# Designed miniproteins, single chains: the designs that were tried, part 8

Each design is a single chain, and the fold is of that chain. pLDDT is the mean over its residues in the fold that is shown.

## One batch from the design tools (miniprotein)

Design m247
Fold by ESMFold2-Fast:
Structure m247 (fold): chain A 81 residues (1-81)
Amino acid sequence: SIFEVLDRAFEELLEIASKYLSEEEIEAWRKEWAAAKSAAEKINIMKRLMLVIMERGSPEDAARAVEILQEAMREVEKLLS
């Protein structure tokens, strides 16, 4: 399902971001994700988490975050076809 694709991509992004986030920040991101009711809300959360990795992380982690989001969006597009 679309939600399974998004949940997996979020966990991959959060694993990268965890190098640059406190435990409290990680819990806040997990709480926000759990509260999201729609795919659009979840996609917006993932985009914001990607931007956090781009701001705080290495160029390599930033590139990986972009790849994760792009791959998730391709899989969502396939499920909508």
Scores: mean pLDDT 88

Design m248
Fold by ESMFold2-Fast:
Structure m248 (fold): chain A 62 residues (1-62)
Amino acid sequence: LSEEERRRLGEGAATLALQLGLLSPEQAAKLKEAIERARTREEMVEAMRALGADALADLFGS
């Protein structure tokens, strides 16, 4: 994953989690940071699950 791709995915995931009510604004910010730090799709999915956004993790991990 490129740095730009990670930034776009992080922003999108945080926005979706907020709109779906899966995460608080604070948790969504942590998800964005975790995705931007992630080196692989697997790490991104694990970050989503760790923060409680299982539905989002299933969407991106499947």
Scores: mean pLDDT 78

Design m249
Fold by ESMFold2-Fast:
Structure m249 (fold): chain A 77 residues (1-77)
Amino acid sequence: MSQSIIDILERAGYEKAKSTEEAFDKAAEILNLPGEIDGSDSYFAAEVMYKLSEKGYYDEKMKKIVKKVYEELKKNK
């Protein structure tokens, strides 16, 4: 069962986002990323998730899942 970015951010203590787009926008804010982040860009969104995992916002199991998703999207877009 894959965890959505919404569920991952909720587990990290943030308010539940109303959409995947909102969740990625929130993740970008948390990471202080440039305003060029586009939640519709799945590759860039996956990179944001990966950077959140590196900062410890995910537990060890979620970190592995996020890395897998990022690597899969990196190859397939």
Scores: mean pLDDT 58

Design m250
Fold by ESMFold2-Fast:
Structure m250 (fold): chain A 98 residues (1-98)
Amino acid sequence: SDMEIQMLMGSLHVAVAAERYVAIKEGLLSPEDLAKFDEIMDLLQEAIANPEKALEKLDEVIAIYEELSKSEDPELAELAKSLLAATKRVKKEIEKLK
């Protein structure tokens, strides 16, 4: 169901937006890291607008989190690993709906 995919993607988008907000307030994100989070937010928004592309957009988000998880900043790396795990969980649920 496209509505179920949109709900799952919307929940993920809200969770990422909240973590991004906290990370900005804590000074955790460099300008380059912030640009990557902005790209993630755009990809998730595109997936909400076009549920048929959700798996494609989630694979792109996963690749960005895998890069961020290799950060020399252990706090950023841990945040990226947490968001990567959540994204992979949502991807599995969407795969069951297709």
Scores: mean pLDDT 88

Design m251
Fold by ESMFold2-Fast:
Structure m251 (fold): chain A 110 residues (1-110)
Amino acid sequence: QREQLLRQGQQQFEQGAAYASQGSQLGNQQNGQISNYLSVGQFHLLGASQGLRNGGPLSRIQQQADKGRQYLAQGRQLAQQNPQTSQVLQLADQADALLDQGYQLIQQAQ
């Protein structure tokens, strides 16, 4: 059921992007650097979702997800160092979990 796995992966990346967007918006009021990392993470998650929707090569979608993970990790690391950004950290953790689930679904679709 390759098509079902790819559709589920698309949904996970879209939901992850939504959480990254919320974290970026909240983070912008507290720390612009955290906001920037989460915004770039969102961009890559949306790129992965769009790649799946358009039937793009899985290797490229996987590279987009990997970049998204790197930027989310940077934002999470900075949020973890500042107690005032605890809610931003929770949103970034949700985005990362959904990215990981989407990535696993893509791996199963290969």
Scores: mean pLDDT 86

Design m252
Fold by ESMFold2-Fast:
Structure m252 (fold): chain A 77 residues (1-77)
Amino acid sequence: GNYPKGSPEESQAVIERVSELRDRLKEVLSPGEARSLTLGVLNPALTAAISGYSGMAQDALDSLEDLLDKVEAKRKS
């Protein structure tokens, strides 16, 4: 196409963040909760990044990282 679909660097960053967050979900949450967030957040974010909507994907991943950070902090207390 004549126009770039997002930044290749941004798309790659989202793919790497999805992989990292998928691993964190398995460590922090129950299997059911991890599956729910994978289907509801990670898979849509990956699809958005592949489609050129890396900014939208990053916003979703930032929200999920904030949630996981709060869960991990509560677990350590």
Scores: mean pLDDT 77

Design m253
Fold by ESMFold2-Fast:
Order: sequence, then structure tokens, then C-alpha cells
Structure m253 (fold): chain A 93 residues (1-93)
Amino acid sequence: SKAVEVLREAARRFEELGKKSKNPKVQAAYQLAAGGFEIAARLVEKGDYERAIEVFENSLEEAVKLAEQADPKTAEELRRIGNEALEKVRKEI
């Protein structure tokens, strides 16, 4: 599934960005986004598209809120990557 590939690619990208940061809150924000996108990918594989979108959007919003407390640029990067993935997923499901 192309939607699953998009979600897992975004999750991997978040994990790599988190590993490069020395700020624990930035690491936590990226880990939260990566985890949520992996859960959303599993839900897409099950055909549970509505719940996948809810998990996707909720995890991104929570990650962005956490990142805003540490680094506004990280929050902006999370929104950019997350929204690009969301648009691609919505076109494939």
C-alpha cells in the first residue's frame, strides 16, 4: 500500500531527526510523531482508514505541542513533514 509506505517513510524520517537532536523534548516530540505514524500505518493495513487518520492527526498535534515548548523550528518541521504525509495518504485511501 502506497499510504502505508508514506506513513512508514515519515516515521523513519522523524526517528532520524530525533536521533540527531541532543534536546530531550525535541527527541520526545519526534519519537511521539514516529510512533503515531507507525500505528496509523498498521491501521491502514487493516483497512481502518478513519481511525488511522485520527491517530495520525492526534499524534502530530501532540508532537507539535511538545516541540513548541522546546524549539519552534522543530514544531514547524514536524508540521511540514506531517502535513505532506497526510496529503499523500488522503489521496491514496
Scores: mean pLDDT 86

Design m254
Fold by ESMFold2-Fast:
Structure m254 (fold): chain A 63 residues (1-63)
Amino acid sequence: SELAEKAAEAGVKAGTAAAGAAARYEAGISNQDPEGGRKYAQEAARAGTAEAAGKMAREASKS
């Protein structure tokens, strides 16, 4: 449904933003290894996005 799609999109964006902020913080600490910090940030963002999407999908199923 349109509502379920919007809820999933909002959840993914919120999860990605939170994971991105955490990843940027960790990348800042690893500034002597910019490539490693960048990869760490990307992995953290992907993990957060996947979890948020899963949560939204379950909530949409209940609704």
Scores: mean pLDDT 60

Design m255
Fold by ESMFold2-Fast:
Structure m255 (fold): chain A 67 residues (1-67)
Amino acid sequence: MEETLHLRFPNEAQLKAAYPVLKALLENGASEDQLIKAAEEYGGTLLAISPGPRKVVLQAGETRVEL
């Protein structure tokens, strides 16, 4: 089922470090569990899962990026 993951990072540096890893995983068909575990390596936490397109929303402070 197609879902959007909402992930929060402790700061913009961790979000920027996680971005290329999560983008590659998403493009290669990684599961939600794989995306969440990869985000956790950069201090990312799951905020929400919402129905919608298969994408990831990354947040750190006021910074918001979509994959």
Scores: mean pLDDT 84

Design m256
Fold by ESMFold2-Fast:
Structure m256 (fold): chain A 76 residues (1-76)
Amino acid sequence: GNDRSFGTVIRVDGKEVAVVRNREDALEVYKELLEKGVLTEEDKEILINIATSEKARSPEEARKERKELEEEFEKL
């Protein structure tokens, strides 16, 4: 389907802290949340999903990008 690219709002403690529109935003928000010690596994999965949905052309490519991003996040 042709879905419109909207930003995903990331909330911490019920407060809007960031809007993630693409992979670059997802990585930046991930770093900030990790540094503040407020990153959850659920937020990590949301950020990975946003990053892969913007970059990948197909579901197979999205899975590969997701796995690579998950490994990159794990190294941080």
Scores: mean pLDDT 66

Design m257
Fold by ESMFold2-Fast:
Structure m257 (fold): chain A 79 residues (1-79)
Amino acid sequence: MPLRVTVTLKRGLSEAEAAALEEALRAIPGVLDARVTNLPDGRTLVLVVTESEEAAERVLEELRRRGLEIESVEIEPLP
């Protein structure tokens, strides 16, 4: 069952950091799509579509491995 994983990071990313993160997340097995956008308030929004909960876990592990401070995580099933 595909899942939408919405992560808010505590800081903004440069355009290069956002692009590199987006590419790295898309390379994770079971990731169907990944988008990284800076929010107007200086935080970063990471939106990932995964094929499974296991793939969602790999996404969160990659963010933590990169030393990114996670403010919030929302995981919801897609139709």
Scores: mean pLDDT 85

Design m258
Fold by ESMFold2-Fast:
Structure m258 (fold): chain A 64 residues (1-64)
Amino acid sequence: LSDEQAARLLALLREMEALGATDVEVVIAPDGSASVRYTLPADTSAATRARIDALAAEAAAVAA
């Protein structure tokens, strides 16, 4: 990752945590593909879940 990609990734992960995501982890596979894992409270609204899902997808794309 470039410094700019690393900074963007960190900002996205922090935004997810600010919205209530816990145990946020970026997993890089040996082939270079990336995924983001996280836990949400059961009472998380559909709108907040959709926002966190979008941030996770963007973070995975930046990490790849």
Scores: mean pLDDT 80

Design m259
Fold by ESMFold2-Fast:
Structure m259 (fold): chain A 90 residues (1-90)
Amino acid sequence: SASELLRQLAEEMVAIATAVRNKDEEALKAEIGRLVELVRQISEQADRATFESAALAAKSVLEYAKRQTTDPEVQALADQAIAEIDALLA
């Protein structure tokens, strides 16, 4: 259900924030991928307003991770993830 996906998205956003605090670049790479997949699934199952709110929240967490990391691979993955979410919003 859309509500279950939103719960999983909230947990994934917390996981990204935790990985940022721990400077765990490998966890960040994995969690960014999971975040994008959850946003994609929400785009298919949720109403437009709910999807837009979820997408904006996900983009904010990705922008936060990008600013806090020194790993260029994580920065590139965050940029790619933001671009994929922007494509879903179009």
Scores: mean pLDDT 89

Design m260
Fold by ESMFold2-Fast:
Structure m260 (fold): chain A 63 residues (1-63)
Amino acid sequence: MKITLRDLASGRLVEVETNATPEEKEEILRLQDEAVRAAKAGDESKTAEYTRKINELIVKAKK
């Protein structure tokens, strides 16, 4: 499936194709919401952490 993510470090929208399960997709979307909230709060460390976790889940689901 395709998931559209916001790269909060660069501010760019990234479309990725992944074999994520519905549960994994839900987790990725929740992490993206957390990353957006952290970015709006000015918490760069948390924003980077959530973005990293999202990328790890996408890579894991692809394999």
Scores: mean pLDDT 71

Design m261
Fold by ESMFold2-Fast:
Structure m261 (fold): chain A 66 residues (1-66)
Amino acid sequence: SAAARRAAREQRAAELTERVVAALQTSLDQLRQVEEELRALAKDDFEATRAAVGRASRALGEALAK
């Protein structure tokens, strides 16, 4: 039935979402480590790079919170 096909697609989407969430959690941990390492460097020399990593970390954190 159409309902059974929809349910199967929804279940597959949920499985893929779980895999994406796990991958994003790993990536977030890596970005947080890089941000901490950048914080240890001279602030003025690496401000733009630190800001970019910070934005990426926040975006991933927000995605994981949903």
Scores: mean pLDDT 78

Design m262
Fold by ESMFold2-Fast:
Structure m262 (fold): chain A 80 residues (1-80)
Amino acid sequence: SAKLQEAQKLLEQSKQLLMESIRQAVAAIGYAASSVAYRNLGDLEKSQAYREKAGELSRRAVELDKKAQELRQKAKELLS
C-alpha cells in the first residue's frame, strides 16, 4: 500500500539521521577526551577549543536524534 511505502521511507530516513547522530556523539566524546588531555598538559587554549567543539557536536547529535524520533512517530501513525 502507499501508506506502507511512505512509512518505510520515513523509517529509512529516521535510521540515517540516527546513524549521523551517533557519529556526531562519538566525535564529541573524542573531542571531550582531547580537551581533558590538553588541560592536564597545561594547554588551556587547546583544552577550551576542544571542549567547545565537543559541545557543538553533542548539541548537533541531540537535534539529529530528535528529528529521527519525529520521523519514526510519523511512520507509526501511518501504520496505525
Scores: mean pLDDT 92

Design m263
Fold by ESMFold2-Fast:
Structure m263 (fold): chain A 89 residues (1-89)
Amino acid sequence: MVTLAELANAILRQDEEKLREILAEIVSKYGIDTLSDEEKAVIALSLYRYLGNLTGLELEDPEFQKKVREIIAEAFGLSEEMKKKVVEA
């Protein structure tokens, strides 16, 4: 909850650098880097959906919504192919 609140606050402030830092910590803490590309993509989309619901991200500029998905995909270490699927979802 605390870490997710910080992540939500970074989204609300449109602080891309802070968002990347927090996501890197989450990836390390939960061993997301040890998962398959498909598992990473599912978790990335689930996290994006959760954060969108928490912050009202769906009411923001579509380019910023896409940017948040890109940052999550990059932090999770998704392949270029899977990153495109997550970003275009």
Scores: mean pLDDT 77

Design m264
Fold by ESMFold2-Fast:
Structure m264 (fold): chain A 71 residues (1-71)
Amino acid sequence: AMAPVTHTLTATIDGKTYTKTQTLTRPVGFDGPVAAVATITVDGKDYPVASLVHAKVEAGPTTLTSTVTLA
């Protein structure tokens, strides 16, 4: 059985916040890292961002959040 996992990554770049959401599926009983990887373009510059969050997936939807700050 598979369950939906939503990982939302919020990045702060030059004092402004950007949000990227990835929706994926994992088997029920999964216990491990779930990655969010995105490229955020600000003023013509590309900022690659990545985060790993540990998740234990039960039956039903799982929501994960992570934050990255670039000064």
Scores: mean pLDDT 81

Design m265
Fold by ESMFold2-Fast:
Structure m265 (fold): chain A 61 residues (1-61)
Amino acid sequence: MTTEEVAAQAKRVYEALKDLPLDERKAIVLRVSNALAKGYSVEEIVDAVPEEAREKVREAL
């Protein structure tokens, strides 16, 4: 996955999590972008985020 593709997916996750507190939103987006850059699958990334955010992250990716 290219740096541009990772940035685009991270942006979608950031927008999907707008109802969460800003600090939690930033922490999840950072975790997701790092995992995408390492080549982790969507399912592995979703399992690594807090349960409350899993469906929103899955739908955004």
Scores: mean pLDDT 80

Design m266
Fold by ESMFold2-Fast:
Structure m266 (fold): chain A 57 residues (1-57)
Amino acid sequence: SPVEFAKKRAEKIAEISGLEVKALPDGTVEITGPNGKKVVFDPGDLVDVMKAVAKAS
């Protein structure tokens, strides 16, 4: 299930990064940075995850 995968990945990213992370119903993940900047990405690629965290930070 892409939605359940996104939820588990969002939880892990939130724990590691300390950022606000939300799983969306379409299976994507939204990160909100400290300045309120939002980044939406597909959680299936760890490199894309790391790039999204860097962009939000």
Scores: mean pLDDT 78

Design m267
Fold by ESMFold2-Fast:
Structure m267 (fold): chain A 94 residues (1-94)
Amino acid sequence: MEKLKELAKLVEKIIELLRKIYEDTGDEKYKRAVEVLQTLLNEIKNAIQNDDDSISQKFLFFKLHATLTDILKNLELSEEIRKLLQEAIELTRK
């Protein structure tokens, strides 16, 4: 549960920073990343609220790991966003 709460905070901050890049650049890649992460953030919040079982949490962590890794590899990002993504990815590996 503690990891999901920490992950939610990191994902929220990543969304805020990506949204700012979208507002500055108009590049639809950042808007798409924000939308995908917002959906996953809602899933994290639901998992916390419902105290979901370990198997359901593993699937959520798998989806988060895949999405965060994809964003890190395919988008041009500031060092701050890159560091937050790496911290979030590490939380999904355990």
Scores: mean pLDDT 82

Design m268
Fold by ESMFold2-Fast:
Structure m268 (fold): chain A 84 residues (1-84)
Amino acid sequence: SMEELREKALEAFLEDGEVLVKEDPSISREAARRAAEEAAEVLPEVYLEALEKGLPATVVHERGAKVFFEALERAQEAERRAAA
C-alpha cells in the first residue's frame, strides 16, 4: 500500500540521516529526522506521478532525495537562526 511505501521510505531516510550526521557533525540528529519525515510524507505522491508519466524508479528516488535535502537545509537554517 502507499502507507507501507511511506513507512519504508521513512526508515530508509532515517538511516541515511544517521550516516549524514556521522559524516558532518554540524548536522543535528533532529534536523536529519525532520528531513526524513518530510521526504517520506511526499514520496507516495511522487511515486504515483512518476508511474502515471511512465518515469523510471530512479526519478522517484532523485525527487525524494531532493525533498530530503531541501527540508534538511530549512531545518539547519532554523537552528542557525535560533543559535544566533
Scores: mean pLDDT 80

Design m269
Fold by ESMFold2-Fast:
Structure m269 (fold): chain A 82 residues (1-82)
Amino acid sequence: SKEELQKKAEEYMEKAFKLLEEGKDLLEILREYALATMYSVEPDVEKAKELVKRIEEYYERNKPKEEEVRKLEEELLKLYKE
C-alpha cells in the first residue's frame, strides 16, 4: 500500500539522518538515503535537500574509496531490479 511504502521511506530517511549524526560511514548514509528515495510516495523535498547538503559537506571530509562506491551501486541496482 502507499501508506506502507511512505512509512518505509520515512524510516529510511530518519536512519540516514541518524547515521550522519553518529558519524557513520558515508556509503551507509547514502544507502539509507537511496532507499528512502526509492520507497517515497510523497517525498519531503525540503528534508531531502537538507540531508543532501549535509552529505555533500560530510563527503568533503570523508571521501569514500572508488571500490566502496561501486559495491554500493551494485547493491542499489540489485534492489531496484527486485
Scores: mean pLDDT 75

Design m270
Fold by ESMFold2-Fast:
Structure m270 (fold): chain A 112 residues (1-112)
Amino acid sequence: MEEIERLKKELEDFLKAITDPNVKEFVKLYFDKQIDDIVLKKAKELNLPIADEMEKVRKEMQELRDKIRALIEAGVSVDSPEVQALSQKLAELNKRYDELRKKAIEEIKKHE
């Protein structure tokens, strides 16, 4: 948990120093990935059931990203109904994953 609190503080400090909105978004994504990796690792080490659910959602998100990438590389437009439908599903899984991650952080805190 100390690592997560440190990363959150570092993110806050970086966001205060950055004026470009695109750079802010990139920095947020970078820190979100680092926090995600730490949360999953700690949840697994504590044998928390939520770790399995997080990994399942993360796998589904990766499969959707790979499918979207394959379609785009095959020349399918990003504006196509197929790519848009997969992007919508990915957005829904991202929202669910954020909720699971918040719950996992609270469960990890209970174990100190």
Scores: mean pLDDT 80

Design m271
Fold by ESMFold2-Fast:
Structure m271 (fold): chain A 79 residues (1-79)
Amino acid sequence: MSVKELMDNLVEYIKNKDPEGIKKVTQQLLEMNRIPREELERMAKELGISVSEAQKLLGDLMDAVQRGKSDEEILKIIE
């Protein structure tokens, strides 16, 4: 699966408030060496936030998944 497809899926799961989907896609994104800036810009536009906010959100989700955080904690990050 491409980075673009993973990022598109992450946006969809965030919009649907699906913590299981968010965790699954974020785990796959953790295996990527780098997320291109253009994918962060696309995510920001889709979620109606700034690129810096999208970068922070992705970083917070990646950290939470690496730390084995609960579904409730994942949902708090996307609020």
Scores: mean pLDDT 84

Design m272
Fold by ESMFold2-Fast:
Structure m272 (fold): chain A 69 residues (1-69)
Amino acid sequence: HIPWQHLEAAIKLYESGNIDGACVEFGKVTSKDYYAYALELLNSPDGEKKLSKLNLTLTKLSKECPSVT
C-alpha cells in the first residue's frame, strides 16, 4: 500500500491546474499521511525546501477548497 497516495494525487492535480480534482483527493488525506510524507521528504536532498513547498501547496488547497455545507 502507499500511505500518502491521496496526498501525492492532490499535489499532482493541483500542479496540473485541476483544482476540483485536487480538492477531492485532499479531502481524503489524514494527518498521518501528511507526517509520513513529510518525513520521506526530509530524508531526501533539499528536504527542508521540499517540505516548505508542500506546506505552501497545502495552504493554497485549504483556501481554494470550499466547505460543502
Scores: mean pLDDT 76

Design m273
Fold by ESMFold2-Fast:
Structure m273 (fold): chain A 57 residues (1-57)
Amino acid sequence: KIEELEAERERAKAEFDTLGAQLVANKDDLPKAGEYARKAAEAHQRRIELENEIEKL
């Protein structure tokens, strides 16, 4: 179970990094920048929640 949560955490981190790069690349396209910023914030929040879940084990 813990290995699965750790894998999900790493996936969320990778997703956040990818979305952050896309946000920077699309900085001048406000609709796209906003979309990537929102998705990056969601991935970051998910990572925090997974970290907390691992800590509860």
Scores: mean pLDDT 78

Design m274
Fold by ESMFold2-Fast:
Structure m274 (fold): chain A 62 residues (1-62)
Amino acid sequence: PIKLTPQEQTWVENFLEYIEDLEKNEPDSATLKALKDRIENNEPLGFSDPRVDEYLREKYKE
């Protein structure tokens, strides 16, 4: 597992909560579809820190 700093971990957790909220309330969101498509196809997610990108990919490929 990729180790993030506490600040990075909190940001990732908040981001995942945001994505879960989108899945619940706006499942047809273009943002959600684009994010899932990029993760599934192993494409860059646009985060400035590559460790955050790697953590999210690992999480969703479980």
Scores: mean pLDDT 68

Design m275
Fold by ESMFold2-Fast:
Structure m275 (fold): chain A 86 residues (1-86)
Amino acid sequence: DEFEREVLAALIYAVAGIAKSAGMPEEVVEALEEAGRAVEAGDLEAAIEALEKAERLAREAAAAGVPGAETLARTAELLRRKVAEL
């Protein structure tokens, strides 16, 4: 469904923007932006890989004590599961 794909891309970009504004690590923001572009392009395999990368990097940031990084990791995991349902 094109509508579901467009909504998921918009949600991923929104999460990337929130993460950037909150001062999250640049590489997590970049991985989320990469995932959004991949969803827009219909490259769901690339989108899943980018969201897995974002989740991993956010979990590493959480382990280093970055506030909000654990929530970001869970959000990336949820977005990845939704992309896999497309």
Scores: mean pLDDT 89

Design m276
Fold by ESMFold2-Fast:
Structure m276 (fold): chain A 61 residues (1-61)
Amino acid sequence: SKEERIRELEEETLAKLLAAKSKEEQDQVVRDMVERLRELGYSGEEIGEALARVGERLAAA
């Protein structure tokens, strides 16, 4: 489902952010997530909410 896809991308993005060795790599990971979600037809609001969830989880790790 659409809900499952966004959650899978959030998990994948979080894993990539935790593995990133520089801010440049983290910025690229975030950019790739945004582009992928846009290509899959998610709204700007949905993308913003997904980024917020990933950011909160990254800060808690």
Scores: mean pLDDT 85

Design m277
Fold by ESMFold2-Fast:
Structure m277 (fold): chain A 63 residues (1-63)
Amino acid sequence: SKQEAALAAATEGARAQAEALRRLLGLTPKVTVSLVDENNIKVVIETPTLRVEQVIPSENLLL
């Protein structure tokens, strides 16, 4: 489904961001990918001292 494809794309992007943060901070970030609504996906990348939150329209992930 389009929603599954968007979640997969968001998860891949979050994984890349988490890897960059891991290299910068020397910590393994926690990644959470969830639906805000049917058209928007929330990506949260967390460490004990840093939280990065993005809301990505599904249309931007499904080209």
Scores: mean pLDDT 79

Design m278
Fold by ESMFold2-Fast:
Parts: sequence; structure tokens; C-alpha cells
Structure m278 (fold): chain A 87 residues (1-87)
Amino acid sequence: ALSVEEILKLSVEEQKKEILKLVASGDPALIVQAALAARELYKKNKDNKEVQEAAKEMEEAVLQGLGKLPTAEANAAVDQLAAAMAA
């Protein structure tokens, strides 16, 4: 799987594909990576409405992926994401 930094170097269309692949894996750690990549894409592209909308769609896919995880795994993933956002 691609790292967050590797994903952010791709085109927006390729970033969307890779983020959706991470979400589709059902792996909590990969879903967290997808969430972090979508968040960074949103933050770095505030002046580009098309990229902002793409990032929002990817974040919605991440939330759907988290919702499919068992409660304990979903809570652990949310805690990891919150810790990464605080750093």
C-alpha cells in the first residue's frame, strides 16, 4: 500500500483511486492512512474547489469504511486519527 506522502504526490484522480483502495481493504490501519491523506489533500488545496470536493468525497468513503469495522477496531482507528491530528 502507498504511504500518505506517496499518495499526495499523485494526480487527484490517482489519489482518489488509492484512497478508495485503502478504504476497501477493511484494514483499520489502512483506513486511517486513507483518512490522513484525504485530510492533507483538503488542507493543502483550500483555493481549489475541485480538489476540495474530491477530498470531501474521499472523507465520506473513509467514514463509510470505518462504519463497517467492528466497534473496538473503529474506536481504535478514530483514536489513532485523533492522535495524528493532535501531533
Scores: mean pLDDT 77

Design m279
Fold by ESMFold2-Fast:
Structure m279 (fold): chain A 93 residues (1-93)
Amino acid sequence: SEKRKKAIELAKKIAEILTEIAKLATEYLKTNTVEELEKEFEKYLEEREKELKKLVEEMRKLMEDEEINKIGKELAPIYAEAAEAAQAEADKL
């Protein structure tokens, strides 16, 4: 089940990057506008987008395997936890 382990690891990595972006955006938006956020962090956000695109493409290739596709139940909690963490950061605004 190395493929399963890899899929879970990729899901955690994707969730980690999304949580990091949410924390950065939430802190900056306390005193700045969305337009200022996009301008100030343009390069950082472009680099994160490229990393996410690569990880999502790797996940997509793994999900073409029926065995990996069936583990969606194991992946869902990882993304839900990241969404809850992002919401907790937004609530600080």
Scores: mean pLDDT 75

Design m280
Fold by ESMFold2-Fast:
Structure m280 (fold): chain A 77 residues (1-77)
Amino acid sequence: AIEKIEEAFELLRRGLELMPTDPERALELFREAEKLFKEALKELSKADEEEKQKALEFYKKKMEELRPLAERAAAAL
């Protein structure tokens, strides 16, 4: 589950970086990331509380790391 979250965030980061120059490619990366997040959530629904907590902490950390890139991408729209 955490591995899929990590891969999804890497795709989001690449998509955000590409958005100003290649928005179509960025959109495709975002769709792939969404699929990975959905798969991770399905796996986490069956996980123990400790694994869920670790995944949530990892998610929060990655969201904060991407926030400046997301704000820059939004400003370009």
Scores: mean pLDDT 78

Design m281
Fold by ESMFold2-Fast:
Structure m281 (fold): chain A 87 residues (1-87)
Amino acid sequence: MEELLEKIRKEAGEEAVEFLKRLAEALKEPDIEEALERLVELLEEQFRKQGLPQSVIDEFRKRVEENREKALEVVRKLKELFEELEK
């Protein structure tokens, strides 16, 4: 994993590496529903940094909640992927 993070730092910069580290930490949360909430909060913060209007960010959260079962399935698969990448 560390070698991949170093390559990402060189190509996309330190902010991209920090985002991925925060993403990995959110996905390490054992409770899958809590992991989803941490992931959504992380994405909302990222969208605010990119200058998206609060109304669009609120719509994103609403869509996640309307599709909660599918979102939880995505989080489960992401947790499995990140665990595999750590080996």
Scores: mean pLDDT 79

Design m282
Fold by ESMFold2-Fast:
Structure m282 (fold): chain A 62 residues (1-62)
Amino acid sequence: SIEEKRKKLLEEAKKLNDQYQAEIDALVARGDDPEGLQAAVEKYLADLKKITEEGRKILEEA
């Protein structure tokens, strides 16, 4: 069902958010890595966009 697929995407979004936060915390603790911070942000936004696109596909397939 759409609800089951949506629930899975929400779980993936939570995991992505937790992983991103941990990565940012590690980079900040290490210090002096603005390029690493930028790359982490860009990766997070790209992964978030994929989750959004999967959500759209689920709605279109229903």
Scores: mean pLDDT 79

Design m283
Fold by ESMFold2-Fast:
Structure m283 (fold): chain A 80 residues (1-80)
Amino acid sequence: DSSSAFLPEVPRRLLEQGRREKDVELLQKAREKAEELVKFYEEALKQAREQGTPSEYLEQLLEEMKRLRKEAEEEIEKLE
Protein backbone atom coordinates (compact mmCIF):
# COMPACT_ATOMS: atom_id res chain seq x y z
CA ASP A 1 0.00 0.00 0.00
CA SER A 2 1.19 3.53 -0.84
CA SER A 3 0.23 4.54 2.73
CA SER A 4 3.31 2.64 4.02
CA ALA A 5 5.48 5.34 2.39
CA PHE A 6 4.40 7.69 5.25
CA LEU A 7 6.16 5.70 8.00
CA PRO A 8 7.87 7.88 10.67
CA GLU A 9 10.78 5.40 10.68
CA VAL A 10 12.07 6.78 7.33
CA PRO A 11 12.89 10.34 8.54
CA ARG A 12 14.20 8.88 11.86
CA ARG A 13 16.76 6.74 10.01
CA LEU A 14 17.74 9.57 7.66
CA LEU A 15 18.37 11.92 10.61
CA GLU A 16 20.46 9.31 12.48
CA GLN A 17 22.57 8.51 9.39
CA GLY A 18 22.96 12.19 8.44
CA ARG A 19 24.21 13.03 11.95
CA ARG A 20 26.64 10.09 11.98
CA GLU A 21 28.02 10.75 8.47
CA LYS A 22 27.84 14.59 8.68
CA ASP A 23 25.93 14.41 5.38
CA VAL A 24 23.92 17.54 4.56
CA GLU A 25 22.00 15.75 1.77
CA LEU A 26 20.75 13.05 4.17
CA LEU A 27 19.81 15.72 6.74
CA GLN A 28 17.92 17.68 4.06
CA LYS A 29 16.04 14.48 3.10
CA ALA A 30 15.21 13.88 6.78
CA ARG A 31 13.86 17.45 7.07
CA GLU A 32 11.83 17.13 3.84
CA LYS A 33 10.33 13.74 4.82
CA ALA A 34 9.52 15.01 8.32
CA GLU A 35 7.80 18.07 6.79
CA GLU A 36 5.74 15.82 4.47
CA LEU A 37 4.66 13.72 7.48
CA VAL A 38 3.80 16.85 9.52
CA LYS A 39 1.39 17.93 6.75
CA PHE A 40 0.00 14.38 6.42
CA TYR A 41 -0.62 14.00 10.19
CA GLU A 42 -2.07 17.53 10.50
CA GLU A 43 -4.63 16.69 7.79
CA ALA A 44 -5.37 13.27 9.38
CA LEU A 45 -5.91 14.92 12.79
CA LYS A 46 -8.16 17.59 11.25
CA GLN A 47 -10.34 14.87 9.69
CA ALA A 48 -10.42 12.87 12.96
CA ARG A 49 -11.45 15.95 14.98
CA GLU A 50 -14.20 16.83 12.46
CA GLN A 51 -15.54 13.26 12.93
CA GLY A 52 -15.34 13.54 16.76
CA THR A 53 -12.65 10.82 17.00
CA PRO A 54 -9.38 12.58 18.00
CA SER A 55 -6.31 10.31 17.95
CA GLU A 56 -3.73 10.70 20.74
CA TYR A 57 -1.33 8.50 18.74
CA LEU A 58 -1.55 10.80 15.68
CA GLU A 59 -0.96 13.84 17.93
CA GLN A 60 2.18 12.17 19.35
CA LEU A 61 3.44 11.36 15.82
CA LEU A 62 2.82 14.95 14.70
CA GLU A 63 4.79 16.35 17.66
CA GLU A 64 7.62 13.86 16.99
CA MET A 65 7.86 14.84 13.31
CA LYS A 66 7.86 18.57 14.18
CA ARG A 67 10.76 17.97 16.61
CA LEU A 68 12.64 15.83 14.05
CA ARG A 69 12.26 18.55 11.40
CA LYS A 70 13.75 21.13 13.82
CA GLU A 71 16.61 18.80 14.79
CA ALA A 72 17.45 18.19 11.11
CA GLU A 73 17.42 21.97 10.46
CA GLU A 74 19.78 22.53 13.43
CA GLU A 75 22.19 19.84 12.19
CA ILE A 76 22.17 21.36 8.68
CA GLU A 77 22.93 24.82 10.14
CA LYS A 78 25.86 23.35 12.12
CA LEU A 79 27.38 21.81 8.95
CA GLU A 80 26.78 24.80 6.62
Scores: mean pLDDT 79

